# Designs tried in a protein design run: designed miniproteins, single chains, continued (3). Part 41

Each design is a single chain, and the fold is of that chain. pLDDT is the mean over its residues in the fold that is shown.

## One batch from the design tools (miniprotein)

Design m9498
Fold by ESMFold2-Fast:
Structure m9498 (fold): chain A 105 residues (1-105)
Amino acid sequence: SMADVRALLRSMADTVKALLEKAKKAIEAGDYATAITYLDAALTVVEQMLALARAHGLEAVAERLEEVRKLLEEAKRAVEAGDTAKAIELLERALRLLDEIEAEL
């Protein structure tokens, strides 16, 4: 059902948020390899959310998830460049956007 799809997307968003908080802690600890691992895991979940949202005609949710994906890809590049301040800022923006997505589900 559409309610089941929305519930699954909320659960997946919670998973992404948890992974991003772990990535932030790893960045703050200087453990960039672990941060990249959490960001790659988060990107995988976001790709699954995008496929699910598009399959069920949730176009507004899909557009917001594309913005989350872009922020996470930019955050990963910032971590690889050692720009920790930019990485944290991008992750904070992604977290706020995920909260907005959950409010719409």
Scores: mean pLDDT 92

Design m9499
Fold by ESMFold2-Fast:
Structure m9499 (fold): chain A 92 residues (1-92)
Amino acid sequence: SKKIEMARKELEEAKRLVEELKKMTERLGNDPEAVKALEKAERDLKRIEEIVKKAEEKGYLSEEEMREIIISLAGITAQLMLVLLLEREKQA
């Protein structure tokens, strides 16, 4: 399924963003707000992983499941942007 291939690509992007967020959190000395943002992003990543796993097991991905992946990926991006703002504030 082309949709499952797209979902796998979104999962790989989500993993990449969370890994970047981990590195930023470490650079910020595990700032409590950065740690909280990372925990939220890791929950969204876990949601994407579970959706992709279930889609691969059943052989199809629904429109609702794809929507949930996109919303979860947007959540990870929002947490990354929050930590980037926090890093900029500490440099000012």
Scores: mean pLDDT 88

Design m9500
Fold by ESMFold2-Fast:
Structure m9500 (fold): chain A 69 residues (1-69)
Amino acid sequence: SSMEEELIERAEELEREAVRAYLAGDYDTAIQLLEEAKRLYEEAGDEEGAKRVERGIEQLRALKAASEA
């Protein structure tokens, strides 16, 4: 449906914003944006999109922890 397509498009925009935050060194903002993107993929019924974004969140959390060690 058009609503599901709009949710996916918004999630993709949030993923692009998360990449920009990550490149700026803002891990917290990048993680928050990806968590929001994951929720939108889940609402759209895109289980694969949600799983992919969850893996990205886990990777960013690990990178943040390593940068603070």
Scores: mean pLDDT 89

Design m9501
Fold by ESMFold2-Fast:
Structure m9501 (fold): chain A 83 residues (1-83)
Amino acid sequence: MSRDQQIADLEKELKKEKERLDEMLASGTASPEQIALQQQVVDELQKAIDALKQGNLAEASQHVIRAVGYRMRYLALQVDEEL
């Protein structure tokens, strides 16, 4: 796959995660912990894109894994509240 296509796919994902953060901030209902976790998802995806642009596939993969980890922690927090 082309690196440009991988970058485009991650930029699309980053845009969706930024829109989610903006909606959370606009609603005023999200906890500070939820906002912090969503901000970490956005930050790690941006770092993954930057690493790919530099040709560092290993670093990009680590940032994607961290972004997924923060997303899973956010979801676990929501599930604990519902259980």
Scores: mean pLDDT 81

Design m9502
Fold by ESMFold2-Fast:
Structure m9502 (fold): chain A 72 residues (1-72)
Amino acid sequence: ADAARIAEIVARLAATPAAEQSAVLGEEVDAWRAELADDPARFRALVRELLAALKAAGLTDTTATVLPPEAL
């Protein structure tokens, strides 16, 4: 489930114009933070997995700009 959501976010960002990628990633991360507000350790682990997947997909500029410090 989480792996599928990460893959979906990566695919969505890859299809998103570069100028919009930071905003889309920020909204996805904020939605996930709200969903996992009672489990910040799981949120951080999932964001790190998302970061790795985005980096593997070549979306490094987007990753560096919008991921929260608690995910690094």
Scores: mean pLDDT 72

Design m9503
Fold by ESMFold2-Fast:
Structure m9503 (fold): chain A 80 residues (1-80)
Amino acid sequence: EIAELVERARRLDAEAQQAADAGKLLEAARLALEAAELLKEAVELALKEGLISEEEAKELLENLEKQIELSQKVIEEAEK
């Protein structure tokens, strides 16, 4: 269900912010990555169900992919 995916992502994003505020940057990046992946699934499902346009979905997915790449880079740098 799209609303449940969005709510889970919102909760993970809030946890990521709390982790960042506590100086736990690696934990924050991992939580942000999970949130972005859930939002990507929600966008793909919304497109499949005709709730958003292909143009809207493309923009949202491109932004989410960029966020995923940035979070992955932070995690990779920390694990070197």
Scores: mean pLDDT 83

Design m9504
Fold by ESMFold2-Fast:
Structure m9504 (fold): chain A 67 residues (1-67)
Amino acid sequence: VGELVGKVAEEALRHGSPEVRELALEAARAYFVEGDKERAKELLEELARISEDPEISRRAEEAAKLL
C-alpha cells in the first residue's frame, strides 16, 4: 500500500492540478508520517473522485481499497 500512496503523490506532483497535488501530499503525510490509515483512505477516496488523470484516479482508488 505504501508504494501505491508514494506513486500517487509522485504522479500528482508531476501531472496533477494544484488541488490534486495538495490532496495527494496530505494523503501521503497521513499514511507515512501520522500512521493514520483511516484519514489516508478518506483523502485517497477524495483524490480518486476529483482527479482528471485516470492513472492517478485508479491508483488512488486501489490504495484506498487496500486500507
Scores: mean pLDDT 78

Design m9505
Fold by ESMFold2-Fast:
Structure m9505 (fold): chain A 56 residues (1-56)
Amino acid sequence: AEELFRLAEEYYRKAEEYRRRAEKETDPFMREILEGIAALLYGIGVLLEKKGEKLK
């Protein structure tokens, strides 16, 4: 379970980095791509965290 929580933390960290990149991006298309990547990374983190809770 602990390993899954650590992985979730890493994915949340990566999602936050892509969110910050999107905020600085002036090209609308590239911003949308970066936001999409951040959303996917965040979603993986949530799934890992939920799996960790069930394996407690």
Scores: mean pLDDT 82

Design m9506
Fold by ESMFold2-Fast:
Structure m9506 (fold): chain A 69 residues (1-69)
Amino acid sequence: SEKRKRELEFLSETQVKVNKLIKEKNYDEALQVLDEAIERARKEGFDKAAEILEVMKNLLKRRIQKEKE
């Protein structure tokens, strides 16, 4: 499916960008990118990508909490 291919490409590109920001400890920008990507995924009907990105956001929030220890 063309839509499925676009969804997977979008998800992969977003994950690469977010992971680079996390590695750089640019957590605020990583959260912003995730929020924008989740909104875009919902608008495009990329429900699976939106779900995965929401999980990534929750994991990132957990990581930020641990760093403040």
Scores: mean pLDDT 87

Design m9507
Fold by ESMFold2-Fast:
Structure m9507 (fold): chain A 75 residues (1-75)
Amino acid sequence: ATPLTPEQEQRNLELVRLTNETLKKMDAAKSREEKLKIIDETVERYQKELGLDPQTVEEIRKALEGIVDEEEARK
């Protein structure tokens, strides 16, 4: 198993918390534009507060944008 440092464990808990908060905000948003603004804010927050690698931040952004695109396709 990959060993987690206390710092990595704390960072993972914060990531989960922020992600859940973001998903709730996106669910409450009424327009695609509003959801995209939430994604931009979340990506900036992950980079600033958690110090995530740009690649990881981009992967998260793409995942969140994919959720928005799926909702648009379901209309």
Scores: mean pLDDT 74

Design m9508
Fold by ESMFold2-Fast:
Structure m9508 (fold): chain A 91 residues (1-91)
Amino acid sequence: MEKILEEAREHIEKALEYAKKAKEAAEEGDVEKAEEYLKKALEEVAKAAEAAAPLTDEAEREALAKALEELAKKAEEAFKEAIKALEEAKK
């Protein structure tokens, strides 16, 4: 579990970083760059899910989700802000 937690955490941190870069690019009017960073952020979220895939026990999955709760919340907020900025940039 510890190795899976660290691997999942690393990927979610990268997703958060890419989401923040996507927001910055969108605010600068660079729609293509913002879309590229959002794609990279989604790829990192997928990698975090793949890292957790070996966990077949529900209690272990709940423990992993709890351990990543604050980081996942920050990533979700960053994604929402990036999507909003990208939508405004496309107008």
Scores: mean pLDDT 81

Design m9509
Fold by ESMFold2-Fast:
Structure m9509 (fold): chain A 113 residues (1-113)
Amino acid sequence: SLEDEILQALIDVLREAIKRTKSPRAKKVLETLVNLLEQAKSLDEAIEGVRKLRAQAEAAGNTAEVRMLDAFLGLLRIARDAVEGKTPLSLEQLVEAARRAVDAMIAEIEAEE
């Protein structure tokens, strides 16, 4: 399905980012997101999982992680809207948006180091 293709494309983007980052903190967050997306049966389940991670990061006072997770939530919502036919966004355009979002997420963590 398109939803399965999108989930796999997001996992692939995160895995490539894990290889490129030298930050152990960023790597841990990205690996947690990969595991979450691999277990998710839908984009809605992925969104709920990331919302729980965000709440944990906020309770811990991890502001950079909160911003990183907010960026990823925005990406997942765009992906969900594409699957629901609410936006004419192609898979290629979504992958490019995902790469930009993930690079911004890594930069947020690395800026604190």
Scores: mean pLDDT 85

Design m9510
Fold by ESMFold2-Fast:
Structure m9510 (fold): chain A 111 residues (1-111)
Amino acid sequence: MSPADKINELKEALINKDLAKVKELAPSLSDEELKELWEALPTPEQVEKFFEIFERLVEERGRGKLPSEMPEIYAESAVEALKEVVPNPTEKQLEAARKLGEELYRLSLGE
């Protein structure tokens, strides 16, 4: 399965609130962090907008960067994407988004 396929599968699992599939693809996310993400992004449209903004930010901020810089770019891009979709996100929601970004980086490597 390609890295892009795994990322899309995780997006669909988040939209469908498929806890088992999310845990399979992103095992480092705790149940509490997943609850915070689903409370922040409760609709399919919000999840899709988050991923659209996230992907744009990773492409823009990752251009010309070293491989060692990419994990932080993914994490920061996920935090910023959440801030653009959710007015006044909580610290717990921002922390959960950061961890989601870290898992998305891992999936981008085919892990």
Scores: mean pLDDT 86

Design m9511
Fold by ESMFold2-Fast:
Structure m9511 (fold): chain A 57 residues (1-57)
Amino acid sequence: GAADARRGLAQAEKMLAEGDAGGALTAASHARRLAEESGDQELKERAEAVIREARAL
């Protein structure tokens, strides 16, 4: 649900800030899927932003 997506996104953002590209990508991909399932467009866009940043590391 949306709560799980928010938790996953927070973890992904923390991993990205710590330079863990692989961890951030995995967590953000999972959060994006949960956000899509819950219809939360804002969480989906935030997860996609983390995925792009992780790929740039």
Scores: mean pLDDT 83

Design m9512
Fold by ESMFold2-Fast:
Structure m9512 (fold): chain A 65 residues (1-65)
Amino acid sequence: SDLTVELVGALLATSDLPASTTVRDALRALGLDEATIDEILAALGLPPEATLQEFLDAVRARFGR
């Protein structure tokens, strides 16, 4: 859901992770499964190999954060 994507984006935006980290690695570290990660990336129009920076930029563009 859009709310789930927004909450995940907020959590990652406050994380102490390098911007070059892949979103998949970051979300996996949070305990999300591969199917959930793929759904989040698809919802934002991002490729499977998207970086954390690309994810945060997409969340900001969609939700104004």
Scores: mean pLDDT 72

Design m9513
Fold by ESMFold2-Fast:
Structure m9513 (fold): chain A 71 residues (1-71)
Amino acid sequence: MTPVERLRTLLEELRKAVAEGRPQEEIDALYREFQAVLDEVIATGSPEEVEEAVRLGNEADDLYAEYRARR
């Protein structure tokens, strides 16, 4: 699995966790893992991988912000 494919998988898991009302600890852990992989892609990825990672990062940030706003 490429780092970008891992970001897509983590984003889908984050969406599912938020939609299902999973525990805060689990949602926070998924978001932190997503950010760690995103940082790796930004540091080491090709320009194309970085562009896709930033796009996925924006989607994850929106989901996490909406989740936090509900608390």
Scores: mean pLDDT 84

Design m9514
Fold by ESMFold2-Fast:
Structure m9514 (fold): chain A 72 residues (1-72)
Amino acid sequence: SLHQKILELIGEILRIIGEILDLEKELERAKKEGDEEKVKKLKEEIEELEKRRKELLEELKRLSEELDKLKG
């Protein structure tokens, strides 16, 4: 169902947000340690996850708009 797809998508988005938060903690640690190579790698990983989160949020918006049309 559309409701189930929305809930599954929300679950995926929340997982990605959790992964980003963990990587941001590692990034702060790497910055304090002066590990420039690790900082670069972590920034790239965060950027890829943020792009994926954006794509999923855009899909969630489309599904929510479709659900609203069905409720009218």
Scores: mean pLDDT 86

Design m9515
Fold by ESMFold2-Fast:
Structure m9515 (fold): chain A 70 residues (1-70)
Amino acid sequence: ALADELARNAIYALEQAGNTEAAKRVKSAADAGNYEEAVKIAEDSLKKNPSVLTQAAVEAFRRAAELAAA
């Protein structure tokens, strides 16, 4: 599904940004279908390490959460 693809891309972006701990945590949340929690984890990561990749991950999870809620 599109939400699953967005979540996968967001996890990859966090890994590429070096946020491996956050990537593991958001993967766990996304695998449980909890995209709202994944957004919070990604936002916390963005606050600690601002980068274009981490920002992209936040936006991707926000979009995935919107699609999953529809």
Scores: mean pLDDT 80

Design m9517
Fold by ESMFold2-Fast:
Structure m9517 (fold): chain A 68 residues (1-68)
Amino acid sequence: MEEAEKYVEKAREALKAGDYLSAARYATKAIQLNPDYAEAWEVLAEAMRGLGEDGSAAYYLEQAKKLK
Protein backbone atom coordinates (compact mmCIF):
# COMPACT_ATOMS: atom_id res chain seq x y z
CA MET A 1 0.00 0.00 0.00
CA GLU A 2 2.71 2.54 0.97
CA GLU A 3 4.55 2.34 -2.38
CA ALA A 4 1.29 2.50 -4.37
CA GLU A 5 0.18 5.53 -2.30
CA LYS A 6 3.53 7.21 -3.02
CA TYR A 7 3.04 6.81 -6.78
CA VAL A 8 -0.54 8.12 -6.58
CA GLU A 9 0.80 11.23 -4.80
CA LYS A 10 3.37 11.72 -7.58
CA ALA A 11 0.64 11.23 -10.20
CA ARG A 12 -1.53 13.88 -8.52
CA GLU A 13 1.36 16.36 -8.48
CA ALA A 14 1.91 15.68 -12.19
CA LEU A 15 -1.82 16.28 -12.86
CA LYS A 16 -1.62 19.63 -11.02
CA ALA A 17 1.32 20.57 -13.25
CA GLY A 18 -0.56 19.54 -16.42
CA ASP A 19 1.99 16.76 -17.02
CA TYR A 20 -0.50 14.09 -18.06
CA LEU A 21 2.15 11.69 -19.41
CA SER A 22 4.02 11.59 -16.08
CA ALA A 23 0.69 11.33 -14.23
CA ALA A 24 -0.28 8.29 -16.35
CA ARG A 25 3.14 6.67 -15.74
CA TYR A 26 2.97 7.15 -11.96
CA ALA A 27 -0.65 5.93 -11.79
CA THR A 28 0.30 2.85 -13.86
CA LYS A 29 3.13 2.10 -11.39
CA ALA A 30 0.64 2.34 -8.50
CA ILE A 31 -1.69 -0.12 -10.26
CA GLN A 32 1.21 -2.53 -10.86
CA LEU A 33 1.97 -2.43 -7.11
CA ASN A 34 -1.68 -2.65 -6.01
CA PRO A 35 -4.27 -3.36 -8.73
CA ASP A 36 -7.04 -3.16 -6.08
CA TYR A 37 -6.24 0.50 -5.34
CA ALA A 38 -9.30 2.19 -6.87
CA GLU A 39 -7.78 5.68 -6.50
CA ALA A 40 -4.86 4.71 -8.77
CA TRP A 41 -7.32 3.76 -11.53
CA GLU A 42 -9.20 7.06 -11.01
CA VAL A 43 -5.98 9.07 -11.33
CA LEU A 44 -4.99 7.13 -14.46
CA ALA A 45 -8.44 7.85 -15.96
CA GLU A 46 -7.99 11.57 -15.23
CA ALA A 47 -4.52 11.54 -16.83
CA MET A 48 -5.85 9.77 -19.94
CA ARG A 49 -8.67 12.31 -20.20
CA GLY A 50 -6.03 15.05 -20.07
CA LEU A 51 -4.25 13.34 -22.98
CA GLY A 52 -7.50 13.26 -25.00
CA GLU A 53 -7.80 9.47 -24.65
CA ASP A 54 -11.48 9.47 -23.63
CA GLY A 55 -12.03 5.77 -24.38
CA SER A 56 -9.11 4.70 -22.18
CA ALA A 57 -10.24 7.14 -19.47
CA ALA A 58 -13.75 5.60 -19.44
CA TYR A 59 -12.30 2.08 -19.22
CA TYR A 60 -10.00 2.92 -16.27
CA LEU A 61 -12.80 4.75 -14.45
CA GLU A 62 -14.97 1.62 -14.84
CA GLN A 63 -12.16 -0.47 -13.28
CA ALA A 64 -12.07 1.94 -10.32
CA LYS A 65 -15.85 1.63 -9.84
CA LYS A 66 -15.64 -2.19 -9.77
CA LEU A 67 -13.18 -1.92 -6.86
CA LYS A 68 -15.46 0.39 -4.85
Scores: mean pLDDT 83

Design m9518
Fold by ESMFold2-Fast:
Structure m9518 (fold): chain A 65 residues (1-65)
Amino acid sequence: SAKEEAERLFEEGLEARRAGDYDTAIAHFREALALHPSARAAEELARLLMEQGRVDEALAVGRSV
């Protein structure tokens, strides 16, 4: 299901973040959020974007969810 695929992508995003692969983590969090709305996925995506200095993208996440 879309929810199960979103959860898998979210976990892969967390793993990429732990490995320091921030672009892959951001991509996986965006895909997860697109498949299944999740406050947790949106929060993790926005936080990571802010940490990477991608402020405009982080603010867009807040407006789109």
Scores: mean pLDDT 84

Design m9519
Fold by ESMFold2-Fast:
Structure m9519 (fold): chain A 91 residues (1-91)
Amino acid sequence: SEEVRRRKLEEAAEKAEQLADNLIASGKDPDFATLVRNIAKLLREEEDPELAAAIALIGTSVLLQVAKNKGDEETAKGLEEIRDLVAEALR
């Protein structure tokens, strides 16, 4: 349902905001943290929830691969959780 989709996108946005804040607090790459924050903003501000979910799925998948390539397991786990919520919103 649309209501379930909106709740999952809101949860994904909250997790992305938390991850971005943690990355900033830990002294991680500010450009990477900004991209995560932009995903959260997209999920909250985009009027089309399906489009928001689709773009966020692409973005989180790319950032997840970057985190894995750097060996950042904690960031990769956070991105995987966000990606999974976004993927569920597209079902």
Scores: mean pLDDT 85

Design m9520
Fold by ESMFold2-Fast:
Structure m9520 (fold): chain A 71 residues (1-71)
Amino acid sequence: AEAAIAAFEAALARDPDNYTAYVALGEALLKAGKYEEAIEYAQKALELNPDDERAKELLKKAKEKLAKKKA
């Protein structure tokens, strides 16, 4: 938690409105089949904006794709 908070705090200090970049990166990773990384970026976006529907949808889709890949 502390290491994640430190990295997040550094990113927030640089550009606090850059949460849309996390969503965009996560969507690109989902399309590339990198579902675990897509989940990570979606979660980072939701930490910045918990009400972001796009990030919530990305997280759900990435988790669904990962679950199907393991089946």
Scores: mean pLDDT 71

Design m9521
Fold by ESMFold2-Fast:
Structure m9521 (fold): chain A 62 residues (1-62)
Amino acid sequence: ATYRATIIGDRPVFTSSGKIFKKGDTLLLRDPRVAPDGYLYGTTEDGERVVAPASDVEVEEV
């Protein structure tokens, strides 16, 4: 499945390669999951890792 993540928090989200996503930006994630620590963990379509506070991101299946 593919998921769309929208950044809703004021803090930028970084990928493992250093790409920056800001409030209002969207990215596609593979198999995103929220951990008990309150962080969202996911992988982008190009294989980069993303970690962000779950409260800063809205995720929907597309």
Scores: mean pLDDT 84

Design m9522
Fold by ESMFold2-Fast:
Structure m9522 (fold): chain A 75 residues (1-75)
Amino acid sequence: DLKEKKEAVEKGAKRLLEQALKALEAGEKLEEVIERIKKLTEEDVKIALEQGDPELAELIREEGEKVIEEVKKAA
């Protein structure tokens, strides 16, 4: 179910955002935090595509971009 996949990806993205904001508050560099998010997102996208799930891959990309945008706004 696409809705269940979307909810799972959004929940994961929320956790990733919370961790990223905490890292920034702890003094980690913005560029390093963004690079980590990009790397994690790209890895998850590759796994989804390898499993034949392009819809999941698209959701992961969209939510990853939103996390990066929010991290940039918070810095």
Scores: mean pLDDT 85

Design m9523
Fold by ESMFold2-Fast:
Structure m9523 (fold): chain A 56 residues (1-56)
Amino acid sequence: MKEKLLSLPGVDEETANKIIEKFGEENADKLTDEELLSIPGVDEATVRRIRFARTA
């Protein structure tokens, strides 16, 4: 999960670590757009990229 998150535009290592730390690696693909937006450094474009990573 972390390496896939890091490959996304707008997701740096700190943001990826915050996602995994707050919700856990297994839950990173289950997060809602609202939950992702609650993370510092995550904007709407980043949420869209994470959604594509989960479905592609």
Scores: mean pLDDT 68

Design m9524
Fold by ESMFold2-Fast:
Structure m9524 (fold): chain A 93 residues (1-93)
Amino acid sequence: MSKDELVDELTERILRLFEEHPDASVEEWYERIKEIVEEFKKENPELSNEELAAILERALSRVAARLRAEGVPEERRMRLMTAMGLVAQELRE
């Protein structure tokens, strides 16, 4: 799978999870995003943590744009985006 296809797949998985849990806290989002990233790593074991962080950061931008376009309130968008950023930061550390 190309890196662009990986970003698209991760974006769609996160958007689906948001549809199921739109009122989740930052802590709940952090655990859910971490689980998705761990699953994604298992499916793509050749990816480094640095590459996973870059893919997640690109997915964050796409998720943010999509949710904003759909009129999702800033409070809910910020909770998800904060959690995604925290997971990406941990992958780089």
Scores: mean pLDDT 84

Design m9526
Fold by ESMFold2-Fast:
Structure m9526 (fold): chain A 71 residues (1-71)
Amino acid sequence: SAKEHAVEGEKYYKEGKYVEAAEHYKKALDIAPNSLVLLAKLEKVIKELEKQGKFEEAKKYREYLDELKAK
């Protein structure tokens, strides 16, 4: 469920595992694409990926988020 992915994403976020956190928030958004809370959580994780220098991973999730917002 979207809730289960959101909870798992939060767990990875707290552990500093931002790629894994982003993937779970993406899976949650695939189920609940209109969730402003999940959109904000993924945006926050993307910023943390950029801070870690993981620019290619950040770009992939940012492109996903931009495409989702265009719907």
Scores: mean pLDDT 85

Design m9527
Fold by ESMFold2-Fast:
Parts: C-alpha cells; structure tokens; sequence
Structure m9527 (fold): chain A 104 residues (1-104)
C-alpha cells in the first residue's frame, strides 16, 4: 500500500517576529494518491498550520517559506506528510521536528 516518510527537516534555530523563514524537508512517498505536506508551528500543546504543499508521489525536497507572525517564545516546527486518495488519508508519516525560537 502507499507509504510516506519525512526526514531531514532543516530550519533556522531562531527568527524575529515578522521575519521570513525558509524550512526544508525530505519527503518520500510510494503508491498512488496526492501527497499533502503540512508545516506546523507548535507551542504549549497547540499546533498552528503555517504552510502546506501538495505533491505527486516520489522523492522530494520540499521548501516552505513563511512569515513568523507568532509571539516571541520557544516553538517546535513539525512537518507531517499524508497520502490522500479521493480525499481520504491512506498513509501518514511520523512528524519530523526542529526547534525555532521566535524573538522580538
């Protein structure tokens, strides 16, 4: 059946509020379907979606660019990939994680 994996999440360790951040991750997906890759910014038990990309199955280096609108503090970037067929999730990855400290 379809599989999906996320690895090699790279991002700056810190960014200022209002700064543009680029994060990259490797995604490998097999089988049929649409690969949906989501980048979340997580703190205090809450995760906010900050970027999404949709891809064909295969091997990809995914680049996300987003503006840091979050308040200063210590966050975790999470990247999760899923495979969807007819709008239904058929595979999901373990999240890849990286720290991000937001400064004023």
Amino acid sequence: GPTVEVSDLQAPASARQGEQVTATARVRATGEGEVVVRLYLARDGEATLVAEKRLAPGEHTVTFTFTVTAAPGDYTLLVVATVEVDGRQVAGSVPAQAPLTVTA
Scores: mean pLDDT 89

Design m9528
Fold by ESMFold2-Fast:
Structure m9528 (fold): chain A 66 residues (1-66)
Amino acid sequence: MTLRVTLSGSVTEQVGTVLRLLGYPGAEVKPEGENVYRVTLSGSEEEQQAILAWLRSLPNVTVTEI
């Protein structure tokens, strides 16, 4: 799946979120603007849904499936 992820909040929170996304072997992360990232997920449906649920649970994160 492909996600648009908008990060707000502190620099530490934003850096932590990006580093964790980059740690997923099936994730491709591309900057699209200030604090906006295009995230392409591959792998099992369960893994992709778990990452989406995690992002939706974070404060100061907006995620839209595109």
Scores: mean pLDDT 80

Design m9529
Fold by ESMFold2-Fast:
Structure m9529 (fold): chain A 95 residues (1-95)
Amino acid sequence: NREEALKLADAVLDGFGYGLRAAGAPSIEEVKKLAEEAAENLIKRYPDPELQDAAARSMVAGARVALKLDGVSPEEAEKRIQAIEEALNEVKAKA
């Protein structure tokens, strides 16, 4: 349905945008901090667990796109993605 599709689109776009921003941070610690703040905002905005999961997956995708466009090495990119995934898991566990 159109209403459900629009909610999913909003969650996916928000997640992607947060991923783009977090991945570009100067340090792994700042990547994790931005990802934790983003995850908390996503949970507040999207109480539906399916939308939260879609946004989280989109955030990882957005981060991977940013790191590839910035020419970050595969090894450094994986460390940054791992920090984002750890932040997402920690916030989900507290919710």
Scores: mean pLDDT 87

Design m9530
Fold by ESMFold2-Fast:
Structure m9530 (fold): chain A 70 residues (1-70)
Amino acid sequence: SAEAEELLEEIDSLIDQLRNATSPEEIEKLIKQLQEAVKRAAALMPTLSAEERSRLMDKLVEGAKAAMEA
């Protein structure tokens, strides 16, 4: 799915930005953007294949870890 690939790229970019963020304000903004991406992922889940869902879930877990480490 093109929508799933675009969302995966967006989450990957947010994870990279979050790992490089040093200010509390930047970290908070990026976490909020990641939370919005999670909501969009949840809306897409019923339309995705098992493989696409697995890939997206793995990326969401990576995002959650990045947010916790920030």
Scores: mean pLDDT 83

Design m9531
Fold by ESMFold2-Fast:
Structure m9531 (fold): chain A 113 residues (1-113)
Amino acid sequence: AAERVRRVLDVIVGLCEEGRLDEAIGVCALVGAVARVLERKGLPPTDPLILAGTVAEGLAAALAAARAGDLAAARAAVEAAIARLRELGAPEAVVAVAEEGGAAALAAAVAAL
């Protein structure tokens, strides 16, 4: 689980570092949409793909808010995604990776603006 979430976050952080915020948001939206399809097909909330999608959905909102200049909303979106991971029963290793990667993505996005 942690390794899959880390891989998704590494892609998003890389796109943010390159200033490719629209592509980063697009990747986040796609990962989230795939997770919702799999959830409807009966994958449990602790499945690595559902956890990755939950992080990606939070980052899509955070990066969109950052792009709009609303850094308070961007931070709130990351914090809400982390809280949601805990509610879903995500392993602490997944939560730690999401906290680190989410903070890195937001910092890179702000620096690129």
Scores: mean pLDDT 84

Design m9532
Fold by ESMFold2-Fast:
Structure m9532 (fold): chain A 71 residues (1-71)
Amino acid sequence: KSIAPEDLAAEVEAGVAEIAVFVFRDDPERARAALERLRAAAERLAASPDPEVAALGREQLAWAEEELARL
């Protein structure tokens, strides 16, 4: 299974942003910035023509939007 380079880059960015959210959970400003990065990457993944990548993107997007609404 071949992942497009842009989808791979978005997946890596989403993973890094997700780690940053947990690292900065007690800093609302940095947590918000990390969640916005995750949301942008997840939007890209959710638009993927690959159904597995799109499903992962939708899951991450929903989580990021829920967490942003709590801040």
Scores: mean pLDDT 78

Design m9533
Fold by ESMFold2-Fast:
Order: sequence, then C-alpha cells, then structure tokens
Structure m9533 (fold): chain A 87 residues (1-87)
Amino acid sequence: VSEKELLAGIGDLYLAVGNWLLKQGRYEDAIELYEKAIKLFEEAGDLEGVAQAYRNLAEAYRKLGKTDIAEEYEKKADELQRQASER
C-alpha cells in the first residue's frame, strides 16, 4: 500500500462516516468530516474523491439552507469530475 493509496482509503472512511452523520441530521459534523476527506484526497491526487466530497458538502449545506454555498460546491464537483473524465 502506497502513502497515496492509504490517504485515499482514509478519505473514503471519512466520507462514509460523514454520510452516516448526514443521514442522522448531524449536518455540521458531516461537513467537518467531508472537509477532512477533501484534504486527504487532494494529497492523494484523487480528483474523483475530491469531486465526491464536494458533492457531499453541497448536500449538507443545502440541508442547512445555505443554497448559495451548496451551488458553489456542486460547480466545483462538476468541474473536477469533468477533468477526471478527460484524463
């Protein structure tokens, strides 16, 4: 296991726990874990992981009524997903 594979794997764990917190209505806690996942995916060079975490952040912010912030993260996720698909 490379350091990058380990970082991406830990990022996936943060996403999984964040999604569980989101389902519980713990939106601020979910946001914190999604932000941690983003940092790990960025260090791993996992653009698809970063895009997924941005989509999850957008959902959490939308549930908090912060629609403008949610739309910004969706735009970032779409752009990263496009970049990942072209490579």
Scores: mean pLDDT 86

